Designed miniproteins, single chains, continued (3). Designs and how they scored, part 80

Each design is a single chain, and the fold is of that chain. pLDDT is the mean over its residues in the fold that is shown.

## One batch from the design tools (miniprotein)

Design m10942
Fold by ESMFold2-Fast:
Structure m10942 (fold): chain A 90 residues (1-90)
Amino acid sequence: EKEKIEKKAEKLLKEGLIDGGIPEELAEKLLEAIKNNDEETLREIAKELLKKMLKEGSVNPDVPEEEIIDEIIEILKLKYKEVLEIVEKK
């Protein structure tokens, strides 16, 4: 049952990431990095997201890049937890 809940949450989060403009391969790597607490891979993906946000003018380039990266990582981890809770609730 728990495996089924996790798989469903992973699918929903992956679909959300792809809809948000993240390529499927990156979405899969991101999910795997969150599950394994792989900070290095999470930071790489967060940097790619930050570059996109900077190009779109959504973020002030004078703000410390490291702080924005840390915030993106925390948001991604929180989203995974939220989706798990939603799926678990039936």
Scores: mean pLDDT 72

Design m10943
Fold by ESMFold2-Fast:
Structure m10943 (fold): chain A 69 residues (1-69)
Amino acid sequence: SRMAELERLTAEYLEKMKPYFNSDISEIAKKLQELWKEAKTPIEREALMRVGIEILVPASLKDARKHIG
């Protein structure tokens, strides 16, 4: 099903992004942009968007915390 494919792709992109979980926001964004360019189907882009939100939001909050506390 479409949902099973989306869940599989999301898990695969999360696995590819694991080495970058503690990287700077710029490095995370660069790797996500590379994967976006390599994506050939709408469902791959949807999975990558979901992964990007899950990684970039916590990274942005962690960076902001360094400047306010």
Scores: mean pLDDT 78

Design m10944
Fold by ESMFold2-Fast:
Structure m10944 (fold): chain A 63 residues (1-63)
Amino acid sequence: MPSDEELIARAVGYAIRAIGHELDGDREAAIEALREAIEVLRQTSNPDEKFIALLERKLKELE
Protein backbone atom coordinates (compact mmCIF):
# COMPACT_ATOMS: atom_id res chain seq x y z
CA MET A 1 0.00 0.00 0.00
CA PRO A 2 1.57 3.33 -0.99
CA SER A 3 2.29 5.81 1.81
CA ASP A 4 0.42 9.12 2.08
CA GLU A 5 3.73 10.84 1.21
CA GLU A 6 4.01 8.81 -2.02
CA LEU A 7 0.38 9.56 -2.93
CA ILE A 8 0.88 13.30 -2.28
CA ALA A 9 4.04 13.24 -4.44
CA ARG A 10 2.08 11.59 -7.29
CA ALA A 11 -0.73 14.15 -6.94
CA VAL A 12 1.80 17.02 -7.12
CA GLY A 13 3.22 15.40 -10.27
CA TYR A 14 -0.24 15.39 -11.88
CA ALA A 15 -0.82 19.02 -10.79
CA ILE A 16 2.50 20.04 -12.44
CA ARG A 17 1.44 18.21 -15.63
CA ALA A 18 -1.88 20.08 -15.54
CA ILE A 19 -0.06 23.45 -15.36
CA GLY A 20 2.14 22.41 -18.30
CA HIS A 21 -0.88 21.42 -20.40
CA GLU A 22 -2.70 24.67 -19.54
CA LEU A 23 0.34 26.73 -20.60
CA ASP A 24 0.43 24.75 -23.89
CA GLY A 25 -3.28 25.56 -24.45
CA ASP A 26 -4.31 21.90 -24.05
CA ARG A 27 -7.29 22.44 -21.75
CA GLU A 28 -8.62 18.85 -22.07
CA ALA A 29 -5.26 17.34 -21.02
CA ALA A 30 -5.03 19.84 -18.13
CA ILE A 31 -8.54 18.82 -16.94
CA GLU A 32 -7.61 15.11 -17.09
CA ALA A 33 -4.38 15.69 -15.11
CA LEU A 34 -6.28 17.69 -12.43
CA ARG A 35 -8.85 14.87 -12.10
CA GLU A 36 -6.01 12.34 -11.62
CA ALA A 37 -4.41 14.56 -8.94
CA ILE A 38 -7.74 14.78 -7.04
CA GLU A 39 -8.32 10.99 -7.31
CA VAL A 40 -4.84 10.24 -5.91
CA LEU A 41 -5.27 12.72 -3.01
CA ARG A 42 -8.58 11.06 -2.09
CA GLN A 43 -6.66 7.76 -1.67
CA THR A 44 -4.67 9.19 1.32
CA SER A 45 -5.73 8.15 4.84
CA ASN A 46 -6.46 11.81 5.76
CA PRO A 47 -7.10 13.72 2.50
CA ASP A 48 -5.71 17.27 2.30
CA GLU A 49 -9.04 19.04 1.83
CA LYS A 50 -7.35 22.43 1.16
CA PHE A 51 -5.20 20.99 -1.64
CA ILE A 52 -8.21 19.10 -3.07
CA ALA A 53 -10.33 22.30 -2.95
CA LEU A 54 -7.57 24.23 -4.76
CA LEU A 55 -7.43 21.60 -7.53
CA GLU A 56 -11.26 21.42 -7.77
CA ARG A 57 -11.40 25.23 -8.09
CA LYS A 58 -8.83 25.12 -10.91
CA LEU A 59 -10.75 22.29 -12.60
CA LYS A 60 -13.98 24.35 -12.46
CA GLU A 61 -12.17 27.34 -14.05
CA LEU A 62 -10.96 25.16 -16.98
CA GLU A 63 -14.33 23.42 -17.57
Scores: mean pLDDT 82

Design m10945
Fold by ESMFold2-Fast:
Structure m10945 (fold): chain A 57 residues (1-57)
Amino acid sequence: DDKARRILAALTAAGDAGLTVAELAERTGLSKSTVSRVLRALEARGEVERRDGRYRT
């Protein structure tokens, strides 16, 4: 999915610091609701981790 690829690219660019849902929405041009939905799917696949409200690969 193009949305998942954009989110993963933004997270990879941010590195170890990770990004919040709001920061991902701003960087990708997606809505916060879309970002949250895609992040849930990526987390279920083990492709992203959530730590203290921030997401990273």
Scores: mean pLDDT 83

Design m10946
Fold by ESMFold2-Fast:
Structure m10946 (fold): chain A 98 residues (1-98)
Amino acid sequence: MFPIQQVYELLFARKYDDAIKLAEELVKKYPKNAYLWDLLGGAYDLKGDYSKAAKAYEQAAKLKPNNADYWTNLGTAYKNNGDYSKAIEAYQKALEIS
């Protein structure tokens, strides 16, 4: 099974800790792959760990700063974590790209 597909299957099965562990292994192996950082952020979001989700999404946005979806995901994670000022800044960057 392709490792990314396995992360999705674990998330669908609500095995969030297993999905996070696999996604963490993938970002350690491929630290410049923005998509894997976004996937790790999504796994933390589904678990409700918005602080760690925001940190993962920050890496995705830094690696691909022209991808509006990564800034939107970051803004939403900041908002859910109560970091409203950072959320506004991230959403503003997403709007400038789109």
Scores: mean pLDDT 88

Design m10947
Fold by ESMFold2-Fast:
Formats: C-alpha cells, structure tokens, sequence
Structure m10947 (fold): chain A 78 residues (1-78)
C-alpha cells in the first residue's frame, strides 16, 4: 500500500468520523495532506498536536487514533 493510499484512507476516515473537536479534525486533515506530500516529520507533528488536544479534551478514542497516525508518519520520517 502506497503512502498516498494510506493518506487517502485517513482523509476518508477523518471526513466521516464525528470528532468532538473541529480543531482536532483540522489538525488530522492537515497531517494527512502533509503525509501525502511526503512531509512525514511535519505530518507527525500535526498528528501529535491532534493527539495532545484530544487528550486535553478527555477523548481517549481520538487520542489513540491520532497517536497511531503519528507513529506511522514517525516511522517514515528521516
């Protein structure tokens, strides 16, 4: 599966998921965009910001999701 395919799956998921915070959704979408562009380090930063915001909002499910996306981006970062 290509990085572009992963990013597209994430974007589709993010667009359809009922996030409690619009800011979290925006950060995840920006992360997916950066990931698609091959900017993995920047994508990981966006996903980590989304995870931290989700944690502050006591949204454990979104924290886990954002954390998984961040780890994938971090593994591909140089």
Amino acid sequence: MTNEEIAERWREFIESYPFKSEEVKELLLKGAELFEQGKYEEAAEMFRKAAELARKLKDDETYTIAGMMAKEAEELAK
Scores: mean pLDDT 83

Design m10948
Fold by ESMFold2-Fast:
Structure m10948 (fold): chain A 60 residues (1-60)
Amino acid sequence: VKEALELLKEALETKDGELATEAGKKLYELGLTEDQIQEVSILVREGKYEEALEILEKNK
């Protein structure tokens, strides 16, 4: 779960579209909807990693 957030953080910091796609796939495999993936991406971009983790944990 944290691995998906770390990959997404790296993708956003490097602006790497391939890493962003890979992070999105991992989040989708965790059962997140497209809207939830977008919300997690916004939270990670804002540095709110704990809030992003809460969204991932809710969807277990």
Scores: mean pLDDT 72

Design m10949
Fold by ESMFold2-Fast:
Structure m10949 (fold): chain A 97 residues (1-97)
Amino acid sequence: GAGELAVEAGRKAIEAGKLALESEDRKAINLAIGAILRGIGAIFEAEVLKKELEASRDAKSAGELAVEAGRLSGNERAIELGREAVRLGEKGIELAE
């Protein structure tokens, strides 16, 4: 369901953010931290608060931050995982609406 998609998206955004943290670029590091924190928030919203729509929106947003962090850090795997997080978050939004 939408909550499960939000959790998967959040986990992928966290993984992407962690990869982008290996960067020397301060903008990439800042965006990566944002992706990790928002990904954690999305998982909490889905699993604890049962707010599937809010969780899916935050997971999509975390994925978008992870994609940008990956681009600035030159980490192709971070970009890939961030894009998957965006896609899963969008599907979660569609299912929750």
Scores: mean pLDDT 90

Design m10950
Fold by ESMFold2-Fast:
Structure m10950 (fold): chain A 72 residues (1-72)
Amino acid sequence: TEEKMEQKIKELEKNKEVASPRLQQAYDRSIANLRKTKEMTKDFSEDVQEKLMELTIESENNFIASVKKEEE
């Protein structure tokens, strides 16, 4: 849902505030991708929107996790 997407964006924005400079760039990219997916899918059917939003959230979670792993 749009609420899940907005909640995820808010979470990433909050996490960005205490992140390293490299991780801040990763959060910025993820936030931009989530916002773009929301905008691009607004005219799609509800089922397609939900599926694409879920896939984007999962993809961005995996991306952020990989950046965090590389900083270790």
Scores: mean pLDDT 81

Design m10951
Fold by ESMFold2-Fast:
Formats: C-alpha cells, structure tokens, sequence
Structure m10951 (fold): chain A 55 residues (1-55)
C-alpha cells in the first residue's frame, strides 16, 4: 500500500548514516509539498508529526 511504502521509506531515511532527525523532518516536509495523493499526504503528515514529537 502507499502507506506501507511511505513508512518503509521513512525508516530507511532514519537509518541513513549522518542524517539527523531535523534533516529527516525537513526532507519529509519537502516530499509532502510535492505529494498530490490525499492518502499519501495523510501518512506523510502522521510520520512528520511522530518525528517532531521526538524533538
């Protein structure tokens, strides 16, 4: 599903060496700005909110 693909991509991004939590959030906000699918946008917003709660 789109949700599973987005969540997997977020976990992969967080696993990348040298990627800070702040950098990951900035990248996901950019992805959200380019996303037109409502379901994918909702999942991206949920993941961004989850990561921002950890700041």
Amino acid sequence: SPAEKIRAAVERLLAEPGVSLEAAIAFLRWELSQETDPESRAVLEEEIARLEARL
Scores: mean pLDDT 84

Design m10952
Fold by ESMFold2-Fast:
Structure m10952 (fold): chain A 78 residues (1-78)
Amino acid sequence: MVEELTPREQRVLLAIDELTAERGRPPTVREIAERLGVSQATVSRHVRRLEAKGLVERHGDGYLLTPAGAEVVAELRR
């Protein structure tokens, strides 16, 4: 099921998925911000909202998709 997400939240989820695949590790807020061309503060706000929704989780200095977040990304790619 696709949760009701803003376009920026959708782009953050896609960037986490893409960067995790490319780098083989959880991407940091800085790396997500560089991918999206936005400030780290902007990414940090969206990541906190996505954590509250259970779609991402913190792993050390980075963030990963939860199983629910991965399901949302799969739906966004259909």
Scores: mean pLDDT 82

Design m10953
Fold by ESMFold2-Fast:
Formats: sequence, structure tokens, C-alpha cells
Structure m10953 (fold): chain A 80 residues (1-80)
Amino acid sequence: NEIEKLEEEIEKIIEEIKKETDPEKKKKLAEKLIELSEKLRKLLLEELKTAPSEEIPELIGRILRAIGVILDAELILEKI
């Protein structure tokens, strides 16, 4: 599942950012995090169009999480 693979990669990058002290490397990780999270958001929005009503709350939660990750990564870039 492409969505699950993206979510796993995003979580790995978040953990890398938490450990990273080099501003240049942290910037590259944050930029990649934005790219992957935007892709995830778009795929989740497409899933939402055809999802059964019972799955909608979970999908909305995942979309909001992806948006939150983008905002956090944007804040990292602003501080560098």
C-alpha cells in the first residue's frame, strides 16, 4: 500500500530530524518531509472521495496529521 509506505517513511524522517544537530542536514530532511507529506495528503484526499462513511473519520484524522507534519517542517525551515 503506497499510503502505508509513505506514512512509514515520514515517521522515519521525523525520528531522524529529532536526532539531527546539523542545520544543513536538518533542512534537507525537513524539505523531504514536506514533499512526502504533501504526496500523502493528496493520496488520502483521493481515498476520501470513494471511502465508505465508516472510514471517513480515520481518513480525516490521517489528513490532519499530514498537514500538521507539513506545518512543523515549515517551522523548522523558517528557523534555519
Scores: mean pLDDT 86

Design m10954
Fold by ESMFold2-Fast:
Structure m10954 (fold): chain A 92 residues (1-92)
Amino acid sequence: VEETVEEILRIAERVAQGILEAKNDFEREVFDALGEIVVAIGKIEADRTGSKEIYRAMAEAARLLSEAHEKAGFTDSAERYRQLAEELEKKA
């Protein structure tokens, strides 16, 4: 569980940094897709284990992604991740 939490947050931080540093639409779409994959896999792992810690890590990851998208000017993606973070927190 602890290792999974650390990996989710580490990957989310790297994806968030990639969104902020993206120089063109292709890079932005790739990092947005990677963020969606991280959350989807983390959610599967949380459901498989029933781990509240993994749900909390995913909520934090979703917030990091929301903030990165907001700073990059992608308000629709930022709102999607913000809502997802709130939903994940309710499961924790």
Scores: mean pLDDT 80

Design m10955
Fold by ESMFold2-Fast:
Structure m10955 (fold): chain A 97 residues (1-97)
Amino acid sequence: HMEELFREADDAIAEMALYLGKKLLEQGRYDDAIEVYEKAIEVASDRTRAEAYVGLGKAYLKAGKYEQAISYFRKALEIDPDNEEARKLLEEAEKKL
């Protein structure tokens, strides 16, 4: 179906945005990483959206915005409760409060 093909293309774009966001985080470009991850979330499937929320949480955590980081890690865990990275990062962010 055409809708399935569109979703597959959108998820591929979201995966590329996740890779770019990760590179921006490594460069300390947290605001740019946030923008890229927010765009990924708009087009992502559930799995890729959970990964984008983890990335967004990491960007806010590195920017010192702990409450926002916690919110995004919780959203990632709502989609993927077994995500150990999101769980560990949530615990780290909560310790900063």
Scores: mean pLDDT 82

Design m10957
Fold by ESMFold2-Fast:
Structure m10957 (fold): chain A 55 residues (1-55)
Amino acid sequence: SPDLERVKQLLQEYQAETDPDRKNAILQEIGGLLREAQRTDPELAEQMVRMIQES
């Protein structure tokens, strides 16, 4: 899924980022993708949650 791959990229960016404001912006993007997945594809949302928990 493109959205699942995007979450993976954002998690990698979060780990490399040192600026708190940029880290917060990355978390907001991840949250937006998760919220959209919860609305449209609950199974995809569960996969996103697992990826976040395992990172």
Scores: mean pLDDT 84

Design m10958
Fold by ESMFold2-Fast:
Structure m10958 (fold): chain A 67 residues (1-67)
Amino acid sequence: SPSAEEILAFLEELGEDDAAALLRALAAAAKTPADAPAEAELERLRAAAEETLARLEELKKKLEEAL
């Protein structure tokens, strides 16, 4: 499976800096479970994650079309 570093490089190459920044922030949060966000913040992150996943699916489609 691709590492977080490989995914970040891929997103940066495609000009998806916002998605790369979000992934970086989520990876940092996962390393510090003691600072886990409150329920309301988790709901907002869930919505942002759904948007990011939809974006990643579009990028995956573009990559498959390029291959």
Scores: mean pLDDT 63

Design m10959
Fold by ESMFold2-Fast:
Structure m10959 (fold): chain A 84 residues (1-84)
Amino acid sequence: SALAEQVRKLFADAEAAVNKAKEAAISGSNTDEQFKAAAQKMVDAAAQARALADQAGEAVRRLADEGLSRVLGLLGQMLQALAE
């Protein structure tokens, strides 16, 4: 349960960073630094979640995969907003 909670927190923090970058994009602000920060947060979260999953059973690995999929979806939405 503790490892699962850590994985959830890592991806929640990454999702928050992506959402903040999306808000900046919508407001017309220069988003380069926020985009870089969100991307780095996502990469760090994925690496940490994978390391935790490697130390635990299949259930934690599945949770890490689900979190990564969700963050990638949000990043895709952010890229779409910037393309407008």
Scores: mean pLDDT 70

Design m10960
Fold by ESMFold2-Fast:
Structure m10960 (fold): chain A 100 residues (1-100)
Amino acid sequence: EKVLRLALLRLRDREAFEAAAEAAVAAGLGSEEAAAAFILAHPELELVGYIELPASLLGKSTEEVYEELRKAGKYDTIERLEEARANAEEHLLVPVEERE
C-alpha cells in the first residue's frame, strides 16, 4: 500500500508567528504559495514528528479518512491529526515523502 508521509511542524515563537500571519493577510496572498513562503521564511518552526497516511485517502473528506483509519486500527494517526487540527494556528502539515 502506497503511504504518504507528512511532516508536522510546530511554531516555537508565537509572537513571530502572529506577526508573520498578519503580514501574509495584509499582502493578500492567502494561498498554498503564501503558506510555503511562510515556512521557508520562518526557521523558528520546529519539526515535531511525522504522520503517515495511506495515499488512497488523499482527496477524501475528513470523515471518510477517520472512518478508514479506525477500520485499520490506526488510532495514533487519528490522534495526531486531531492535535494538528485543534492547534492549526501553531501546527502545519507538509508532505515530504511517498512510500509503497
Scores: mean pLDDT 58

Design m10961
Fold by ESMFold2-Fast:
Structure m10961 (fold): chain A 61 residues (1-61)
Amino acid sequence: GVSMAQRVLQQAQQYYQQGDYDRAIRLARMSIILAGDDQRIRSQARDIIRQSQDRIRQQQQ
């Protein structure tokens, strides 16, 4: 079945697609905590955090 870390990561991806970058970052960070040693989830979550931070910076410039 889908892990809780994967479910939270999917929610982070959905918020990112909706332009809610603050929630995307919060959920991506939560997915990293829940993922433990799952390098795939950790990498995807870090990508969401970086892309979301870049979008927020672009909006503030």
Scores: mean pLDDT 87

Design m10962
Fold by ESMFold2-Fast:
Parts: C-alpha cells; sequence; structure tokens
Structure m10962 (fold): chain A 69 residues (1-69)
C-alpha cells in the first residue's frame, strides 16, 4: 500500500523544505531529486504520480535557480 511511500516522501519533502528555508538551495534540490527518483521507480503510472513528478521537478528547478543567484 502507498502509506509507507507517503511517509517516506513526506520525510524528503520536509527535509527539502527545511534546506530551502535555510537558504541551502543546493541541498534542497538534491533532496527533491532523490524524492523524484523514488516516485519514478516505485509508484505505478497514475495521475497522482504525474502530478507529484511535476511538483517535484518545479521545486528542483526553483531551488537550482536560487542556488545560482
Amino acid sequence: MGEGLKEYLGKYEKEGEEYYKKGDYEKAAKVYQEALELVERVMPESEEKKKLIEELKKKIEEAKKKAKA
């Protein structure tokens, strides 16, 4: 069932957000990238998976842009 995956993803989301709020955008991007790889590997193809992948990709891009600034 997806509950264990949701808990695991929640941990990555919290970690990434904490790094992002601290201004550690490079680490935030890395954490979001790890979450993205997990979602792509473990979740079956679904609208939830597609939405989550898009959200993670946006967070990665935002963090990378801020890391360059």
Scores: mean pLDDT 78

Design m10963
Fold by ESMFold2-Fast:
Structure m10963 (fold): chain A 67 residues (1-67)
Amino acid sequence: MAEELVKKGIEALNAGDYETAIKYFEKALEIDPNNVLAVAGLASAYYEMGDDKKAAEYSLRALELGR
C-alpha cells in the first residue's frame, strides 16, 4: 500500500539515498496521487539533490493537498 512505500522512501531519505527515496515516493503517488507525505518526501529529496525548481513545485503541491 502507499503508506509502506512512503515509509521506505523516508528510510531512504534518512540514509541519504535520494534516488531510491524518489522512486518509492513516485510509486506511492501511482497508488495514491493525493498522498501528502509522498509529495512532501519528493520535495525533500529534490531539495537535498539541489533541484530547487522541483523541490519548490512539490512543496507547493504538498501544501495544497494538506489544505
Scores: mean pLDDT 83

Design m10964
Fold by ESMFold2-Fast:
Structure m10964 (fold): chain A 81 residues (1-81)
Amino acid sequence: SEAEKKEMKEKLEEMKPKVIEENLKAAEELPLEEALELIEKALEYYKEKLKEAKTFEEKLIAEAMVEAAEELKAELKKKLE
């Protein structure tokens, strides 16, 4: 239902900053260049999933993952520069 879709979207928005922070901390366990390569591969994967998504839930999740991966990539690049 539309109400369920709104609830899912709100849940993802609430969790997104926490997921980004935890993944950024996990990336610090790796050499910076390797972490960046992994996030680039993840970003390509989720962009492809977004193109393939057929349901609202699939699109919403794929979009959230692409946004999270882009933000992680930006934060990792700041450490290289």
Scores: mean pLDDT 76

Design m10965
Fold by ESMFold2-Fast:
Structure m10965 (fold): chain A 67 residues (1-67)
Amino acid sequence: LPVEELSREEAEEFGVGFALGLMKASKLSPEDLELMTELIKLGAGLAGRELSDEEARELAERLQKEL
């Protein structure tokens, strides 16, 4: 993983990938939008960017459509 501070777009992409990875590994419910939102926020935070609830929710809704 890059050691430089990620852009918002890179952090968002990492957050979505983190949530997808956990959902596939743990068989998490794709209908739990709140859980997906929290996983995306956690993933982005690990990448060095804090997402707002609105940004994370939008990404969670997009992720839910992809599943």
Scores: mean pLDDT 70

Design m10966
Fold by ESMFold2-Fast:
Structure m10966 (fold): chain A 56 residues (1-56)
Amino acid sequence: SMEELRKKIEEEIEESFERMKEAIDLIEKAHELGRVEELANTKPEELDAVREELKA
């Protein structure tokens, strides 16, 4: 139904915003630590490891 489709789209949008917020937070943290260049040169598969280091 249209209502079910609308709710599914709303949930997907919400999840996308949460992912965007996490990415922004990571970039801001890297900027605070002076590690923006390191983050920019990090391969996608290595981003999780860098994210954990920046949270420490």
Scores: mean pLDDT 74

Design m10967
Fold by ESMFold2-Fast:
Structure m10967 (fold): chain A 104 residues (1-104)
Amino acid sequence: AAAEREAAIRALADSAGAAVVALGREAVRDPARREEALAAVRAIAEGLASLGPAGAEGLDAVRARVEAALAETGREVDEALARELGAEVVAALDAGAAAARAAA
């Protein structure tokens, strides 16, 4: 049912958002893991993008969660590094959302 699909996509987006935030925090603490973290973020974005417009909405929710986490992280660690990594994460999520919308 449509409602079941929407609930599943919402749950997936929530899990993806938590994973992206955790990956970003690890990469800020250990810059050597930045490439690995960005590759994982791109894989998550590709997975959500494969769901079409509903996946694009999920990516928008992940993006909002990342922006909120960046505001908190920048207060606790190197703010410039957190902003630089955050910009790359947001760019990957935005690219995924654009691809999902273009595929529809």
Scores: mean pLDDT 75

Design m10968
Fold by ESMFold2-Fast:
Formats: C-alpha cells, sequence, structure tokens
Structure m10968 (fold): chain A 73 residues (1-73)
C-alpha cells in the first residue's frame, strides 16, 4: 500500500470508530507490513465490541489489501 492509502484507511477508521457511542479511541496506528498487508494497532475502550468489529470488517472488505487488526490494552 502507498502512504496515501494508509493515511486514508487511518482517517476512515478514526471517523467511523469515533461515531460509535461508548467508544473511546486512545491511539490508532496504521502500518504497511513487508508482505504487503496492512497492520492496524488500536488502543480503545468500548462497551460495544461488535460495532467496532463491524467497522473493521467493512473497511477491510472495501480495501484491496489485507488488513490485520491488533488491540492494545
Amino acid sequence: PSEEELKKIKEELERELNSIPGVKVKSLEVKALEDGSILVTLELETENPAAVVGVILRINADSPYRIRVVFKE
């Protein structure tokens, strides 16, 4: 992925996650891996993990690249 594509994915994730009631995003990092996939590292607090997962799956489905998500506690 290009740096512009990574920035777009980060901005889309931030907008979508911040729109979910009860979600508090502490940090969000998006990085390209050597295998061409995208790694997203999320640090957040939520009472609605299903909504968070739904946003991630939708963005991954819309992306031509494989997106891997890791949650930081």
Scores: mean pLDDT 77

Design m10969
Fold by ESMFold2-Fast:
Structure m10969 (fold): chain A 86 residues (1-86)
Amino acid sequence: MTLVITLKGASIGEKLGAIGVGVQGELEGGKMSTKLEGDTLTITIENASENTIKEALNFAKGVEAAGGKVKIEKKGDTLIITIEVP
């Protein structure tokens, strides 16, 4: 499946954490692409592994626990995680 992570309002450290999930996905046979528009980072991972999806969800839970807002949507074979950092 395809995984899309959209990260809004993030610091450099938080963006690097999200990019780390993308790099892990590529190492597991997926294909990563990134787009940075102002303070919004979008990471797309094609052919995301189950482990990569689990890591992305754990990252999102961590941001939510810190007061961020998380929205998870499934569109066909695409999982979209939208994260707004506090």
Scores: mean pLDDT 81

Design m10970
Fold by ESMFold2-Fast:
Structure m10970 (fold): chain A 85 residues (1-85)
Amino acid sequence: RLEEARRLALEAAERVAEKLKEAGKEEEAEKLLEEVREAIENAKDADELLTGVVKAIAKAGIESGDNEVTEFASLEASRLLAAGG
């Protein structure tokens, strides 16, 4: 479960980071990927990992100030929660 959660989390984070880069927010994309790596490194179980990554994705979406990025990030976060629960 932890390895599967890690794979799903990385895939979702990469998609959101790509969306941020398309919106011209490269620094925010790099910050998101760094926060996700830290969540993966520090997580002791799948629930903690998914919770940490979902928070990082949601924060990046909101902080982007771009409605399309925010909507995309919310959808990816929801998919991660559904897959992890």
Scores: mean pLDDT 80

Design m10971
Fold by ESMFold2-Fast:
Structure m10971 (fold): chain A 62 residues (1-62)
Amino acid sequence: GPPPSKEEIRKEVIRETAEKLRKIGDMLQAALEKRWEEFEELARELGLSEEAIEAAKKTAEK
């Protein structure tokens, strides 16, 4: 099909950005509430390594 229009690209970028920001907010809320299983799942979806996840959990416990 034809390439996406400038307007369609703009809408896609807004949608993807909003989705990523929502996941970041959910991840931070899970960490604040010590819901570590949810935090780990969201952090992995956002591309954090297992080492980074463990470091974040240790930081939150201090």
Scores: mean pLDDT 78

Design m10972
Fold by ESMFold2-Fast:
Structure m10972 (fold): chain A 94 residues (1-94)
Amino acid sequence: SVAEKLRQWILEEFPDRQDLIEELLAREFSEGSLEMVEVLLEVEVDKETARLLLVYLRAYGIAKLGSEELAGIGELAKPVIEEVKEKVKEIIPE
């Protein structure tokens, strides 16, 4: 499934941050957060795939910007979101 491929890809993309990825994967995300990630990445996916995309976006944001609060960073968050969009196109079929 797309979700299984995305999960494996996240684990391989962040080999030195496994504790962070495990913590993010264990989180309960609100429906609003899942809908927001679909809007930000311009995708329409199932809830499990949306959850994994949110995990990836947060992990990538922490790695790139040093902060989990991407919405609080303003213009600095935009390049992170655009980079994640391009990476996601390679994993999720259009």
Scores: mean pLDDT 72

Design m10973
Fold by ESMFold2-Fast:
Structure m10973 (fold): chain A 73 residues (1-73)
Amino acid sequence: MEEARERLEEIAAEAEAADAEAGRRLRRELEEALENAEEIAKEHGLSVEELAELLVEGARAAKELAERLAAAK
């Protein structure tokens, strides 16, 4: 979990560098998901590790979208 938190923090920082507003929004969403990770994992029948991997994958997709939106300006 801690390793996933470090990866998510890096992804959020990269997104913020591309689009400050989108990056801050992503950071807030990831912090909220991590705070409730155990509950979310239990509700969806996932392990915390499986949820962490999904969050990293989702964060990378969100970062790519933010970079594409920034490039379109």
Scores: mean pLDDT 75

Design m10974
Fold by ESMFold2-Fast:
Structure m10974 (fold): chain A 66 residues (1-66)
Amino acid sequence: SAEEEIRRAGRALEAGDWAGAVEHLKRAVELDPSLRPALLAVAQHLASKGHDEEAAELRAFARSLE
């Protein structure tokens, strides 16, 4: 479920697994496109912390969904 993928993304973020967090967030939005604004908020947060590659991947994915 999308909620389960969000939970996994949160755990990855807590562990400093930025790549894992990106993959779980992408899966969550694939399951529930209404989560796209939350994905963009996480991308902005990652960019503000210097994780520009992960932020760019999330933004590119969000754009692909319209």
Scores: mean pLDDT 83

Design m10975
Fold by ESMFold2-Fast:
Structure m10975 (fold): chain A 107 residues (1-107)
Amino acid sequence: MADEIAKAAAEVVRLLLERGQEELASRFIDHLMRAFEAALAGDIDAAKAHTEEMVEVARQAGPEAYEAAKRIADGVLELAETGTPEQIHAARDAVARAVSKAVEEAR
C-alpha cells in the first residue's frame, strides 16, 4: 500500500514538472499531504475532500495523471478508514520521500 501510493504520487509530480506545471504540482502535493494529516486526525470527511481536490488538480494534467491520482485517493481513503496510525505515518513518510526525490530529479 504505502509503496504503491508513493510511486503513484512521484509519477504524477514528475509528469506535472516535466510539463512545466509547477503550480499544479505544488497544489497536488499540498492536498495529498493535507489528506494524510486529516487521516491521522481521524477526520475521514476532510481526507475525502482533500483527495477530491487532489484528483481535480491531476485531471487538469490529463488522463494519465488523473488515473494515478484516483489510485492514490483510493489508497489514502482506505488507510483513513481501516489503517492504523503507524500505517498512515509510514505511507505519508514514503510519499514525502518519493515526492521530494521527484522534485529534486526535475531540477
Scores: mean pLDDT 85

Design m10976
Fold by ESMFold2-Fast:
Structure m10976 (fold): chain A 78 residues (1-78)
Amino acid sequence: MKAEEIASAAARVAHEGGLPLPLVARVASVAYEKASAGASPEEIAEAVKKVLLEGGVPEDKAREIAERVKKAAEEILK
């Protein structure tokens, strides 16, 4: 299912970004929720960015991770 693939990709990107496991889990959960609801790659990335900022991730790093999630979602949703 594409939502599971997007959630897995988001978790991978967050983990590669050196984020703690609870935050990786939150990112995956939000990405899955948005993708399951039919959200666009842009909407998924924005939701992930908000979770990262709320989790105390610096703005530059949050933006980089969100952009990588957006690209992964775009590729999966082709």
Scores: mean pLDDT 85

Design m10977
Fold by ESMFold2-Fast:
Structure m10977 (fold): chain A 89 residues (1-89)
Amino acid sequence: SEVEKAEEAVELAEKAIELAEKGDITGAIGHLLSIIGIQTELELQGVKNEKVLQAIKLSIKASVLALQGKFEEARKLIEEARKLVEEAK
């Protein structure tokens, strides 16, 4: 389901933050690209669930912030994304 895809995106973003904190920038970028792939799939399928789309957008933004060393800001966005996924169920 699109909700399961949003949950996967949040989990990928959490791993991207962890990898970036460890200095594995290449690994973090790989996870970010996977989230973008999920967003592209859902857009091509015409998914209109705003909470799902917003959770994925926050997951992308969190991963980008982590790559910039902004780990506290990234984790706040992940918390918001998880709340949106729960509300979309």
Scores: mean pLDDT 90

